Designed miniproteins, single chains, continued (4). Designs and how they scored, part 1

All scores and structures are predictions.

Each design is a single chain, and the fold is of that chain. pLDDT is the mean over its residues in the fold that is shown.

## One batch from the design tools (miniprotein)

Design m12001
Fold by ESMFold2-Fast:
Structure m12001 (fold): chain A 60 residues (1-60)
Amino acid sequence: DKSLVEILREIAKIEGVGEEEAKAIKKVLDEKGFDVEAVVEALRELGASEEVIEAVRKTL
């Protein structure tokens, strides 16, 4: 199993994930735990593309 730190590192490597996207993902994980749909909604609110959202979903 990947640790939360390893998951965050892999997400940060995804093209199109910047500092704001990484912070939003970490906040969701801290507040709601491993809630993939909440992460997806946070990324959509930041204007992330569907390609970025799918890459994050596959990493989680």
Scores: mean pLDDT 77

Design m12002
Fold by ESMFold2-Fast:
Structure m12002 (fold): chain A 58 residues (1-58)
Amino acid sequence: MELYRVVKDYPKLLPNELELKKGDIVELLKVVNDDFALVRSVKTGEVGYAPLSFLEKI
């Protein structure tokens, strides 16, 4: 399981994105492009897109 830490707050801009809070842990499911990945929140189990620049590999 590839785990990433959210490094800064990200307000959800689109319905298929995840709202991210600094310190949240997400599981990487798929890299979509250079800017976005499909991730799962470890806390909530929600799946959605997140910007890669907001994520740090643990």
Scores: mean pLDDT 83

Design m12003
Fold by ESMFold2-Fast:
Structure m12003 (fold): chain A 57 residues (1-57)
Amino acid sequence: GAAEGALRGAEIALETKSTATGLAALHEAQKALEVDPENELAKRALELAKQAIELGA
């Protein structure tokens, strides 16, 4: 689902320090939370994606 994709994207963004990948993961996580606000995977993906974007260029 979207939450799983967002989490994987955020992990890749952190590994590669890719702002673009982090931003894509952020959007996916937000969309997953809009569908299911209780989705813990989506919440974690959101936090990791934000961190990846800040750690990137």
Scores: mean pLDDT 79

Design m12004
Fold by ESMFold2-Fast:
Structure m12004 (fold): chain A 72 residues (1-72)
Amino acid sequence: MEVERLRKRLEQLEKEAEKAIKNGDYTKAIQLYNEAIRIYREIGRLTGNVEEALKRIKELMDKAIELAKKLR
């Protein structure tokens, strides 16, 4: 139940981040990715599936870094 709630929140955060990127609001997109990273950490802790959680976290960190480069 908790994991499913967290996954639903991730879907919303990913959609909001994509919308923020389309609007040029890279700061907001980075904040949304940081929140998604926190949620993936929680899912990994709850499920014990650390490998999948770490893979998703790395993808989001890489995206946040690329967006941060666009802010300068």
Scores: mean pLDDT 83

Design m12005
Fold by ESMFold2-Fast:
Structure m12005 (fold): chain A 62 residues (1-62)
Amino acid sequence: MIIEYDASDPRARAKAIAEAKKLQAEHGDELPILELVDTDPYNPNAKEDLERAKKKAEELGL
């Protein structure tokens, strides 16, 4: 599972971290490694990594 957040918004970052912890706690080993992805437009690789990891996670088990 991948959680995207806007790095320019500290509130969004905090919410993303809390959501990731909640999802890991609820699903345990059923979820692949949770990845917090900064969708900051200054990071050109973030979206590519996000898309790849999202497809892999959904195909392998959410």
Scores: mean pLDDT 61

Design m12006
Fold by ESMFold2-Fast:
Structure m12006 (fold): chain A 86 residues (1-86)
Amino acid sequence: SEEIEELKKRVYELAEKLQEIIEKHLLDPSTIPSEEVIEEGRKLIEEAKELIEELRELGLEELAENFEKNVKKVEEQIKKAEERRK
């Protein structure tokens, strides 16, 4: 359905944005990312969690599970970056 195709598109777009944050700001452990980067990461994680719930409600469980694994990896890296700022 058109709705499912739009959700899949949103998954891939969010996954790309999350990966870009890792590559540009979180890849070097000697670098402390800015508060703006941390806030952007948190926002994308929240959007991703909402999308995961929508995917599960539509029965797209495999896509939701795979996306959730990706989101958890990014969330953990953001958490480590936040701890470095404290």
Scores: mean pLDDT 81

Design m12007
Fold by ESMFold2-Fast:
Structure m12007 (fold): chain A 74 residues (1-74)
Amino acid sequence: SLSPEELEQQAEQLLQQKRDEAQKGTKEIQDVLKSGGGEEDEQKAKQISEDLSKTSQQLDQQAQQLREEGERVR
């Protein structure tokens, strides 16, 4: 089994991925909206926002599970 330190490192990696996904998605939303806007661009921005929210929640849950396991095996 992984050490508590390795589990914490994996949790930190997932939280870093969450930050990277949020930055990338925010930039994509801004780029889409800067293109002149329209219903199509608004729909794309909404879809990106929804996908980011879902990905963020999944990564948070995975990181929490790893941290809880790390605390349990300490």
Scores: mean pLDDT 82

Design m12008
Fold by ESMFold2-Fast:
Parts: sequence; structure tokens; C-alpha cells
Structure m12008 (fold): chain A 94 residues (1-94)
Amino acid sequence: MEKRSKEEVAQSVKDAVDGILKLAEEAGATPEQLERLRKEGDEIVSAAKAGDFEKALEEIRKMLRIVDEAGLPEDVQMKVIGLALRIIGDLLEM
């Protein structure tokens, strides 16, 4: 399989982050929760662009904590976890 560029990984990470934000918004997360998620999402994408795997994992953990604290439905939380695992997989390809 072809190796992925840092730009391709960063775009895939951004798509997954955008998916998490959309799921949270549609599940009724508050404006404050969505703002916190957006900030952590931006940090994840920034860390991916920089190739900073350790920082990206730290920001993913913070994002997952915000989702848990938001009390979203279980099926939505499981989809968010799936997207977070996809981000980790994308980062491991770099």
C-alpha cells in the first residue's frame, strides 16, 4: 500500500474531527461544549500537521473527556470513540 503524506494524514484527521463535532452538535451538545470540542479538534489537527503524535494523543484524550462529560447518548459516544481510533490509526501511518 502507498505511504500517506503528512498532508493526507492531516486531512483525514480533520475529517474525523469534523465528524466528531457534527455528531456532538446533532446529539444536543451545548454551545460551550461544542466550543471546547472545536478547540481540542483544532489542537489535534495542528499536532497531526506537526507530526507530534504524543500531543495529538493528549488532545484526543481531552476531547473524549469533553464528550463523556457532555452526557451524549451511548451510540453517539461509541461513534465518537470509533472516529478517535481512526485518528490514532491515521497518525500511526506517519
Scores: mean pLDDT 82

Design m12009
Fold by ESMFold2-Fast:
Structure m12009 (fold): chain A 78 residues (1-78)
Amino acid sequence: SAEEFLKYLKERAERGDADGVAKSLENAAKIAEKFGFTDLAKELREYADQARAATDPEELVKIAERGAKLIEELLKKM
């Protein structure tokens, strides 16, 4: 479910799993792109890049929260 996906994204961020957060955001970007939401896909990829560059868990959590809002927007359009 969408709620389950968002929960796992948050849990990965809280564990400091930058690669896991980035991959989740990249997967959401691929879905957005397949549905023609090019700008949303671009924003999700930018947050994925920021997740990989995150230097601490607090920064990673903030990136995941921003990505989660974009994913909620994607789900409303699907």
Scores: mean pLDDT 83

Design m12010
Fold by ESMFold2-Fast:
Structure m12010 (fold): chain A 99 residues (1-99)
Amino acid sequence: SKAEELLKKAEELLEEAERLLEEARKILESAEELSEEEKEKAKELAEEAKKLAEEALKLAMEAMKLAETLEELLRAIGLALRAIGLIFDAELLLEELEK
């Protein structure tokens, strides 16, 4: 179904966003004082992760509207919540990098 295609794309985007955000966190946690180059790289990774999570949220919300089964609806809700969490985590990381 169209909902299943959207759910698959959302999941793939969220997996990539989680990977990028994990890399950004590792950079941030690697030293008490970050170089400007390390800070910029962590910022770029967190910004890309946020973008992918926002795209995944849009796809998950569209899948909710197209869901023909309770299982598809619950999967879409789960992916939307996961995306919201990643957006929040990315924003917190970006705020920490500005200090």
Scores: mean pLDDT 88

Design m12011
Fold by ESMFold2-Fast:
Structure m12011 (fold): chain A 95 residues (1-95)
Amino acid sequence: DNKEEALELLKKLLEEMMKATKAELLSFSSDPKGIVDGPVRVKSSVTVTTPAGETFEASVEETLEGNLIVGPFSFTVRTAAGTTVTTSTEVTPLP
């Protein structure tokens, strides 16, 4: 099922990212709707909190092409340095 395939790909990407960064996964939430080939709108926001409690936020909206997992994704990781990173991403197909 396309939704199950999307979830498995997302899990693999998370595992690879965690191995590369040596980060600890604190939370994960996803509701994949499927995989689409074509233009998609990607809205992403990132919040970074340092061990000292300083918070930095950034957001970006992009149009991407190719096979992409559609749906909302959110996860929070803690880096080896103690920095917490929360990412929220929404991928929607374009008409």
Scores: mean pLDDT 73

Design m12012
Fold by ESMFold2-Fast:
Structure m12012 (fold): chain A 90 residues (1-90)
Amino acid sequence: MLSKEELRERAEELLERAKELEDPEEALRVAEEALEVAEEGLRLGDREAARVGAEAALVAARRALRAAKDRETILRAIGLILRAIGLLLD
């Protein structure tokens, strides 16, 4: 498992990557990775890693939604947005 320091670095890297995404499938993958980091942060008690990971997931999922051309991708992006918002509100 990643250390708390490695988890924070990964969350920050994913947030920066999320800001540049144009492809909806790549954006969905980054959002899913960022949610995994956020959920791991919560499990380890690292609220900062969880917050940054959730923010990265939200940014990436919103980019996927804007670039989406089919219903399945739209629904996947909405699901990821809702999960990210849930983590940010806790």
Scores: mean pLDDT 84

Design m12013
Fold by ESMFold2-Fast:
Structure m12013 (fold): chain A 112 residues (1-112)
Amino acid sequence: NIVEVLREVAEEMYKAYLEGKLEEWLKENAEPVRNIKDPEVAAAIGAGLEAMLLANVLASEYLEGKITEEEAREMIEKMKEEILKRTGNEELAEEAKELAEEFFKELLEKNK
């Protein structure tokens, strides 16, 4: 299930981020992911990573007072449109949006 793969990758990436090892995790996991013969699995992993990275950047910018919550949501919607355009998979694009919105909210609550 593509949705489960996306969530699993998101959790691993989040753990790497918390441990300060995000760059190391991306280097180690980007190479194996690029060698996956199933383009659908590769697309799901890529979408999950994009969602997590965007949510983290948007949460940081929001906490610094550089953007509004409305602007953050608009950027997440734009990411969804780009994933849909790239993959043609509406379910994957919607799940990536939901993941980004949930992670953005979680990051804001943790830093209050």
Scores: mean pLDDT 75

Design m12014
Fold by ESMFold2-Fast:
Structure m12014 (fold): chain A 73 residues (1-73)
Amino acid sequence: EEKIKEIEEEIKKIEEEIKELEEELKKLLEKLKQTTDKEEILKLIGEILNLIGDIIELRKKLEKLKKELEKLK
């Protein structure tokens, strides 16, 4: 049961991190819609791509932890 609790806590932390990154992504997308400057658009696209990459990596880690949790239940 202790092992299950540790994995559940790690899952919760990763879910919170993903949620924060998704909120940041939403803000960047809103800013991109309002931006007409070409240099600023390129910067925002770079930041958006980096956030998407981070979200994908965290979602992969979350999936692995959820599978580990299912094996223990």
Scores: mean pLDDT 83

Design m12015
Fold by ESMFold2-Fast:
Structure m12015 (fold): chain A 68 residues (1-68)
Amino acid sequence: AEVSDEAVERLVRATGLSREEARRLAEEVAQLILDGRGKEANELLVRRTGLSPEEAERLAVYIYLHLK
């Protein structure tokens, strides 16, 4: 499944990553969630972006809900 442009744009605004970097990160996060690896998805977001665990969880859910 592809991540929507809306989810990518939200990640860009939250993190300051480029659109290409944000899209790749969002796709990695989405794949981990689809594989039942939600804890690893949250840890990946924190590690790549420096967001708090709470904000990372909110973004992971947002990415999942905005899959194409």
Scores: mean pLDDT 83

Design m12016
Fold by ESMFold2-Fast:
Structure m12016 (fold): chain A 86 residues (1-86)
Amino acid sequence: MSEEELRAETLVALAHMLVAVAENILKNQPLTEENKKDIERLIEQAKRLVDEARALLPGLSPEVQARVERDIADIEKRIEEIKKKL
């Protein structure tokens, strides 16, 4: 795996982790103003990581690009589902 491919894969893995934490808070904690702000911060961090991964796409092999694009789409879908519940 190239340095760029490893970076892109790492960025989407971190974004998945942040979204999973946000989903866990939403599922298991009361929707207080503090928890809403925590969820919003996690989503904004995940969005920044996704934007960084997207910027790397032109330098990736076709198979890694397809995988990263799929991960980005899944992350963005999950973020929109979280936003609907806020």
Scores: mean pLDDT 88

Design m12017
Fold by ESMFold2-Fast:
Structure m12017 (fold): chain A 79 residues (1-79)
Amino acid sequence: MRIKIEVTAPTKEIAEKMGEEILKELEKLGVKAEIKIEGNKLIIEFDVDNISLATAIKIRTIAISIEIGGESVKVEELP
């Protein structure tokens, strides 16, 4: 299945900074993820075949988003 994480930032510049930091963490984990910025929203999508790894990514993404000043985080399962 595919997981989508959407983070809303106060500004586009903060969203870009969040995306850069999250990309670095995902590269360390060897995870294939797609990152997209739409205005002040950061969208992260990845395929899930390992639930433990997916959970770790969700937790880390939420933590980074809060640390950098993100306003909200939404997690969705895609078909």
Scores: mean pLDDT 73

Design m12018
Fold by ESMFold2-Fast:
Structure m12018 (fold): chain A 87 residues (1-87)
Amino acid sequence: TALEEAEKALEQGKRFRAQGDEAERAGDLETALTYYSMAGTAAQLAERLLEKNESTEEMRKLREEARALRDEAQAKRDAVAAKLAAA
């Protein structure tokens, strides 16, 4: 179902964000940028899958989590991209 697909996309996005954080701590900014981009894409997919499912508090909460993950991934990507541009 769209809900199950959205939950899987959100879970995958959170994993990519964590991998990006690990790469950034290791100083691998190019790998961090890639993972943060993947996290953002997964979050956008989750948001899209949940777009028409507003009838429950659970679906609303998942949409809010997906939006927050997308915003976080974008901010982290922008920060890492700026560091790469300065190098």
Scores: mean pLDDT 83

Design m12019
Fold by ESMFold2-Fast:
Structure m12019 (fold): chain A 63 residues (1-63)
Amino acid sequence: SMIDEALKEVEKEVKEKYPNASEKFWEGVKEVLKLLEKGKSSFKNKEEFVEHALKLIEEVVVD
């Protein structure tokens, strides 16, 4: 599905940017993705979901 592909893309991008991230960091990433998954019907396409998820991860989990 679109959302499954989007989630995989986000995880790939995060792994590439933060290859040595801690388990606690990844717990935060997964929590953000879980919350976005609940609102998936609000996203028009995969690109919107991926861009929004990456932005939230950078603002909430990284910072």
Scores: mean pLDDT 75

Design m12020
Fold by ESMFold2-Fast:
Structure m12020 (fold): chain A 64 residues (1-64)
Amino acid sequence: GVDRKKLLQLIGEILRLIGEIFDLERELAKEKDPKRREELEKEIKELEKRREELLEEMKRLEEE
């Protein structure tokens, strides 16, 4: 159905975001500059919020 295509797209976007968060967390672990660390932490937090929003959307589609 249409819902399956939407679900697969959401799963793909969530997996991409998880990968991006992981890459940024690896960068943060290597970073020595406090200002750059703060910028990376902020970016990670924004991506984590986006991931939670997509997970909630996915959950709503599965509750049919």
Scores: mean pLDDT 82

Design m12021
Fold by ESMFold2-Fast:
Structure m12021 (fold): chain A 71 residues (1-71)
Amino acid sequence: SMNLEKAIKTAEGLLKALEEGNVVAALAGARELQELGYTDEAQKIIDAIRAGDLETAIELARKLLEKLKKE
């Protein structure tokens, strides 16, 4: 579906932003995932970013991307 394809692309962009330390882009990507209906997963990523725990944010983003690819 278009929604799933957009979510995968957004999650890939989020993961890249996190790996590059681009917190502004990462937060924007996580908010887009919330709007696409992945509210709980995106909120956990936002919380990790706000806590300065980028390692956990990356791990959560990878898990979300794997989950999306299985849908």
Scores: mean pLDDT 87

Design m12022
Fold by ESMFold2-Fast:
Structure m12022 (fold): chain A 61 residues (1-61)
Amino acid sequence: KTEAAIYAVFGVKAYQEGDEEKAQSYFEKARSLGGKEIADLAEKNKDKPVEEVAREIAQKL
């Protein structure tokens, strides 16, 4: 779950930097590591500050 959380956060950061393709890649990686719930939460909140999303993900771990 921790590895999936890291990739989910990377996805949010990539999206906010304008790299939507890279963001999708990271979210898919997070899901492949068994972190579907974490990746879904990150995608839903990708417009929020990265620190806020990371905190919400940490609460689900």
Scores: mean pLDDT 80

Design m12023
Fold by ESMFold2-Fast:
Structure m12023 (fold): chain A 68 residues (1-68)
Amino acid sequence: STQDAVVATVVAAVKQILTANPDLSREEVKAIADHMVDHLAAKHGLSDAQRAAVLAAVHAAVDALMAA
């Protein structure tokens, strides 16, 4: 789905950002991810409910990546 593709795109970008910027806090990474989700959700015409689900999935992925 478009929603799943947006999640995958943002998570891939977060992985690259973390590799280049290992000193970023979880809160800073989530703020960057939020901005990317906002841009892509608007670009792809996601509903508020779909955007909220993408945001939750991306935040969970950030937490998992930064816990490892």
Scores: mean pLDDT 86

Design m12024
Fold by ESMFold2-Fast:
Structure m12024 (fold): chain A 86 residues (1-86)
Amino acid sequence: MTPEELAKARKRSTIEAVTRYLQEKVGLSEDDARAASVGLAHLTNYDLEAALIMAENSAKSGDLDEVIQYGRRVLRAEAERAKALQ
């Protein structure tokens, strides 16, 4: 398995795991959880753990939109980085 294939498989697995966590612990719908998970799966393990803790705390305060927006910001930053490398 190439490093790129392993990274893609890991990201897919991470998206599924994060989606389940956001549904079970944060209370997001499946669609919102998947949207946030796509962005969050680009984070390092340390940053991902911090983001999930933040998401759970935001859910306790009733601010689920902040979790979705954070995931979208990470995805946008990765897209801009990818464009800069072209």
Scores: mean pLDDT 69

Design m12025
Fold by ESMFold2-Fast:
Structure m12025 (fold): chain A 56 residues (1-56)
Amino acid sequence: MEIELTPEQKAELEKWLKENPGLTEQQRNDLAFEIALGYLIEQGKEEEARKLAASG
């Protein structure tokens, strides 16, 4: 994925990974993608969210 996470997105991802250390690599990637996509939508960055969804 060619999107740089903001410090806030990285913090959310790290919290989720710490809370769910038993996740598989695939589940971790899916979760990271969903967090990034949801955050972009909430921030009103719909075009960036669409580009991320198209690349995933």
Scores: mean pLDDT 69

Design m12026
Fold by ESMFold2-Fast:
Structure m12026 (fold): chain A 64 residues (1-64)
Amino acid sequence: VREDVRAFLDEVLAKVEAGEITPEQAVAELNAYGDTLSPEEQKELAPLLVAGALRAVAATIDVP
């Protein structure tokens, strides 16, 4: 797993938690980052990007 991808995911999540960006913007940034990768890298990293996007959304949703 590429360490720069993990760092990017952590940074996006931190911005969502700080209220600097919306969950929708975070998902858009993750998708844009994915589009810059090669098809082989996209296949390998897609599960991590999807997991990151789900965590970004979950971070702003209160569990009752």
Scores: mean pLDDT 70

Design m12027
Fold by ESMFold2-Fast:
Order: C-alpha cells, then sequence, then structure tokens
Structure m12027 (fold): chain A 57 residues (1-57)
C-alpha cells in the first residue's frame, strides 16, 4: 500500500521532470534527466522545482 503509493508518486514526479526538462536547452535537460534516474522522491521534487525555475529564467 505505502510502497505502491510511493511508486505512483515517483512516476508522476519523473513525468513532471521530463515535461519541464523538454522546455530547457538539450544539455540542461540531459543533466536533469540523468540525475532523476538515481533520485529518491525528495530528490525528484527538488529536480522538478529546479527544472521549472530554469524554464522560467
Amino acid sequence: DLEEGDRHTRELLLEGVREEAARLPPDQAAAIIAQADTADIDGLRDLLRQAVDLAAA
């Protein structure tokens, strides 16, 4: 139950990171996506925020 919820949350965050990274220059997008592959849920939240901030800059 808890593990299933965490898996679903991680999948949603990964999709969000990929969506925002698609708005970035290719080099920055690749760096963020590479970090996302090894990130936990908190790390994915931080990467999503970073991608959004970079896309807004």
Scores: mean pLDDT 78

Design m12028
Fold by ESMFold2-Fast:
Structure m12028 (fold): chain A 80 residues (1-80)
Amino acid sequence: MSKEELRELGEQLYEAGLKKYEEGDYVLALVLLILSGGLYEAAGDREKAAEAYEKAAEVYREMGDEEAAEKFRKKAEELR
């Protein structure tokens, strides 16, 4: 896949992940947001990758998983 295609797929998965988060489907939201972050990293879009990982950290906090939340918050910080 081209970097452009990876970025576009990352955006689609990010939006889908946000929708699942708002619907209360935290497990699917996490899968989509983490995959989105990985796709943005592969595309070289570090800022968008950081946004995806910050949202994953937020979902983990809502689930009560503070350790996973801190891990993804730190990953997002390292990308900025």
Scores: mean pLDDT 86

Design m12029
Fold by ESMFold2-Fast:
Structure m12029 (fold): chain A 64 residues (1-64)
Amino acid sequence: SEFLKKLEEKIKEIEKEIEELKKKLESASGEEKKELELEIELLEGLRALLEGVLSWLKKKEEKK
């Protein structure tokens, strides 16, 4: 399942990006801080959606 591997890779990329943005957020202020907070929130939302898709696909592959 090449698609499954790509999806897992994308989730890990997003997680890493969130961590980097959170580090930047610690030193940010004013408008920059607000923009970083919004960007983190959007990426966390995207990660949750992709994790949901990944979980659903893994369950489909189990075939019980």
Scores: mean pLDDT 82

Design m12030
Fold by ESMFold2-Fast:
Structure m12030 (fold): chain A 68 residues (1-68)
Amino acid sequence: SAAREEAIRRTVESLRKRGLISDEEADRVLELLDAGRVDEAIELIVEALEKRFGPTTALVARHELERA
């Protein structure tokens, strides 16, 4: 849905502004959202967070993004 895509876009922009993901990672997520590939966009965010913060943070992020 458009509301779900918008919620994920806002999350990506928030993560980028906080330095929790790179500009390159944020741009790739936004490209996937524009293509309607929402599940792949979520996977990219989760992978980026797992690399930086470990599996527990990634699991929490996955749960929140899937509910958005």
Scores: mean pLDDT 82

Design m12031
Fold by ESMFold2-Fast:
Structure m12031 (fold): chain A 57 residues (1-57)
Amino acid sequence: SEADIEPLAKQLLDPDPLVVLMAAGALGKIGGPKAREAIAKIPDERRRAFAMSFFEP
């Protein structure tokens, strides 16, 4: 749900790659402009691109 977007976006910066993978997948499933906006705020370009890859091609 939308309430999960902020904590999931924070998990994209976690040092554990499994946490990053799960957060990216969950954000992709939520979809929509709010999830994309949260990902766009991530300062790490590689993690941003990775998370965006879970959205529609």
Scores: mean pLDDT 76

Design m12032
Fold by ESMFold2-Fast:
Structure m12032 (fold): chain A 96 residues (1-96)
Amino acid sequence: SERSKAASLLTAGLIELAHARYYLDQGKLDEAKRSARIAAEIFREAAKHMSPEAGELYRQAAEKVEEAANADTPEEMKKLIDEAVRLARQASAAEA
């Protein structure tokens, strides 16, 4: 079902954001940015399998993750990742 596909993509995207956070804590900024870019692509794909309202939240999550990948500081990147996680979880809840 579309809900099952969206849920699977949410899990994959959140795992990539967890990898990004882990790499930031290790001082591995390039690896963190790579994981963030993968998460953004996953969230854009998830948006296609949700209602218009939930899809908009996933698109906002993808935008925050793109901003994180281009952030000037690791602290800013962490804040943007945390915002993306909140938006993605809200999108999942809106589809329930």
Scores: mean pLDDT 84

Design m12033
Fold by ESMFold2-Fast:
Structure m12033 (fold): chain A 67 residues (1-67)
Amino acid sequence: MSLKERAARAVAQYLRDHYPELAPSDEAYERLVKLLIERVKNFPEEEVPQAVADVVRDLLAGRLRVE
């Protein structure tokens, strides 16, 4: 897996563990991983942590949702 995909999966697992409503199934988990990858794929690797934090903040605030 790419570094960005590994980071996205680690963040998605953390979110699933603490906010299970964001990824209640394995299918929802894969959608969350895909969402994170899509949001960070064009960022330089040094900007990925901030981009991930922004996506997480928007998900928790209800401004962005996993479908």
Scores: mean pLDDT 73

Design m12034
Fold by ESMFold2-Fast:
Structure m12034 (fold): chain A 66 residues (1-66)
Amino acid sequence: MVESMLEGIDLLEKEGYTEQAEELRKLLEELQKIKDKSSPEFQELLRRMQEIVQEVKELEEKRKEE
């Protein structure tokens, strides 16, 4: 899972979403430091990462239609 997420982040960086990729890397690093994967903190970080990925997809659609 984590390795797949890192690969996805690298792809975003290659596509020019450098800011989003950097934020995702930081969130992933914080996520990996959390021992209790059922904790609210872990779940909030995971949701935040998913929000950023979704945001990038929506930005791609908007760029195409501008």
Scores: mean pLDDT 75

Design m12035
Fold by ESMFold2-Fast:
Structure m12035 (fold): chain A 108 residues (1-108)
Amino acid sequence: DIEAIAKKLAESLAKVNELLLKNEELGPETSEAMREAQELTNELLKEYSPFEVWKLVAEAAGDKEAAEEFKKAAETKDVEAVRKALEILLKNGRGIPPVVVEDEKLNK
């Protein structure tokens, strides 16, 4: 059930964001939420591209504007649409989808 996985991922990412904003150190709750988000993301990435996963997460989070930009990115391969969608998600205070799949190569 793809929608259930995407919804659970959106909730896990929102929880990680809230825990980090509370200045809670990387404790058991934060570590568990991060691990769950990573596992859910990895499961979706078996069938979907990063752009499609981010679109599903944005839709599940109720951010229609970000979801439309991720959909546009998936269809056009437009990197600017990805950046715009991420800025919208950040502005709305919803969990940021794990850009780590793209940033893992940029950070190393």
Scores: mean pLDDT 68

Design m12036
Fold by ESMFold2-Fast:
Structure m12036 (fold): chain A 78 residues (1-78)
Amino acid sequence: SEEEIKLLNELLEALKNEDKEKALEILEELYKKGFISEEEYKELKKLIEEEKFKEARKKVIELETELGVKELERAVNA
């Protein structure tokens, strides 16, 4: 959804700025809204808490790519 993409982009910006508090806040919102799995939430939370911002950003980009691929698959199969 557009909201999911917006939150993922806001998370990327927080990670780029190395804003741990803001990144964790956005991550909690993504999880509470059901946009990410428990596994994805735990992995990202650990990376952010360990201040591995580059690795966390890579994981978020992977999630955005997966979302884009899923939307493209629906368009092709419709």
Scores: mean pLDDT 82

Design m12037
Fold by ESMFold2-Fast:
Structure m12037 (fold): chain A 77 residues (1-77)
Amino acid sequence: TEEQLRLFLEQTRETVAYLKEQAKKLGEKREEVLKLADEILELAERAYREGVSLEELGKVLRKIQELAAKILKILEE
């Protein structure tokens, strides 16, 4: 539903904002984390704007999970 897509977008924006704040504490890897966080936000905003199906939303979530895993790996180093 549109409400599910809206809540997903709102939650993703909050998560991205948090990750960007954590990235400010990083030196050499800061730009890489910011770029990945922006890619996550763009995917979520595009899914909401285009009103994607639940099947397509599942694909978007998988891509976001892959990007988030990359960020977490950088933050653990």
Scores: mean pLDDT 81

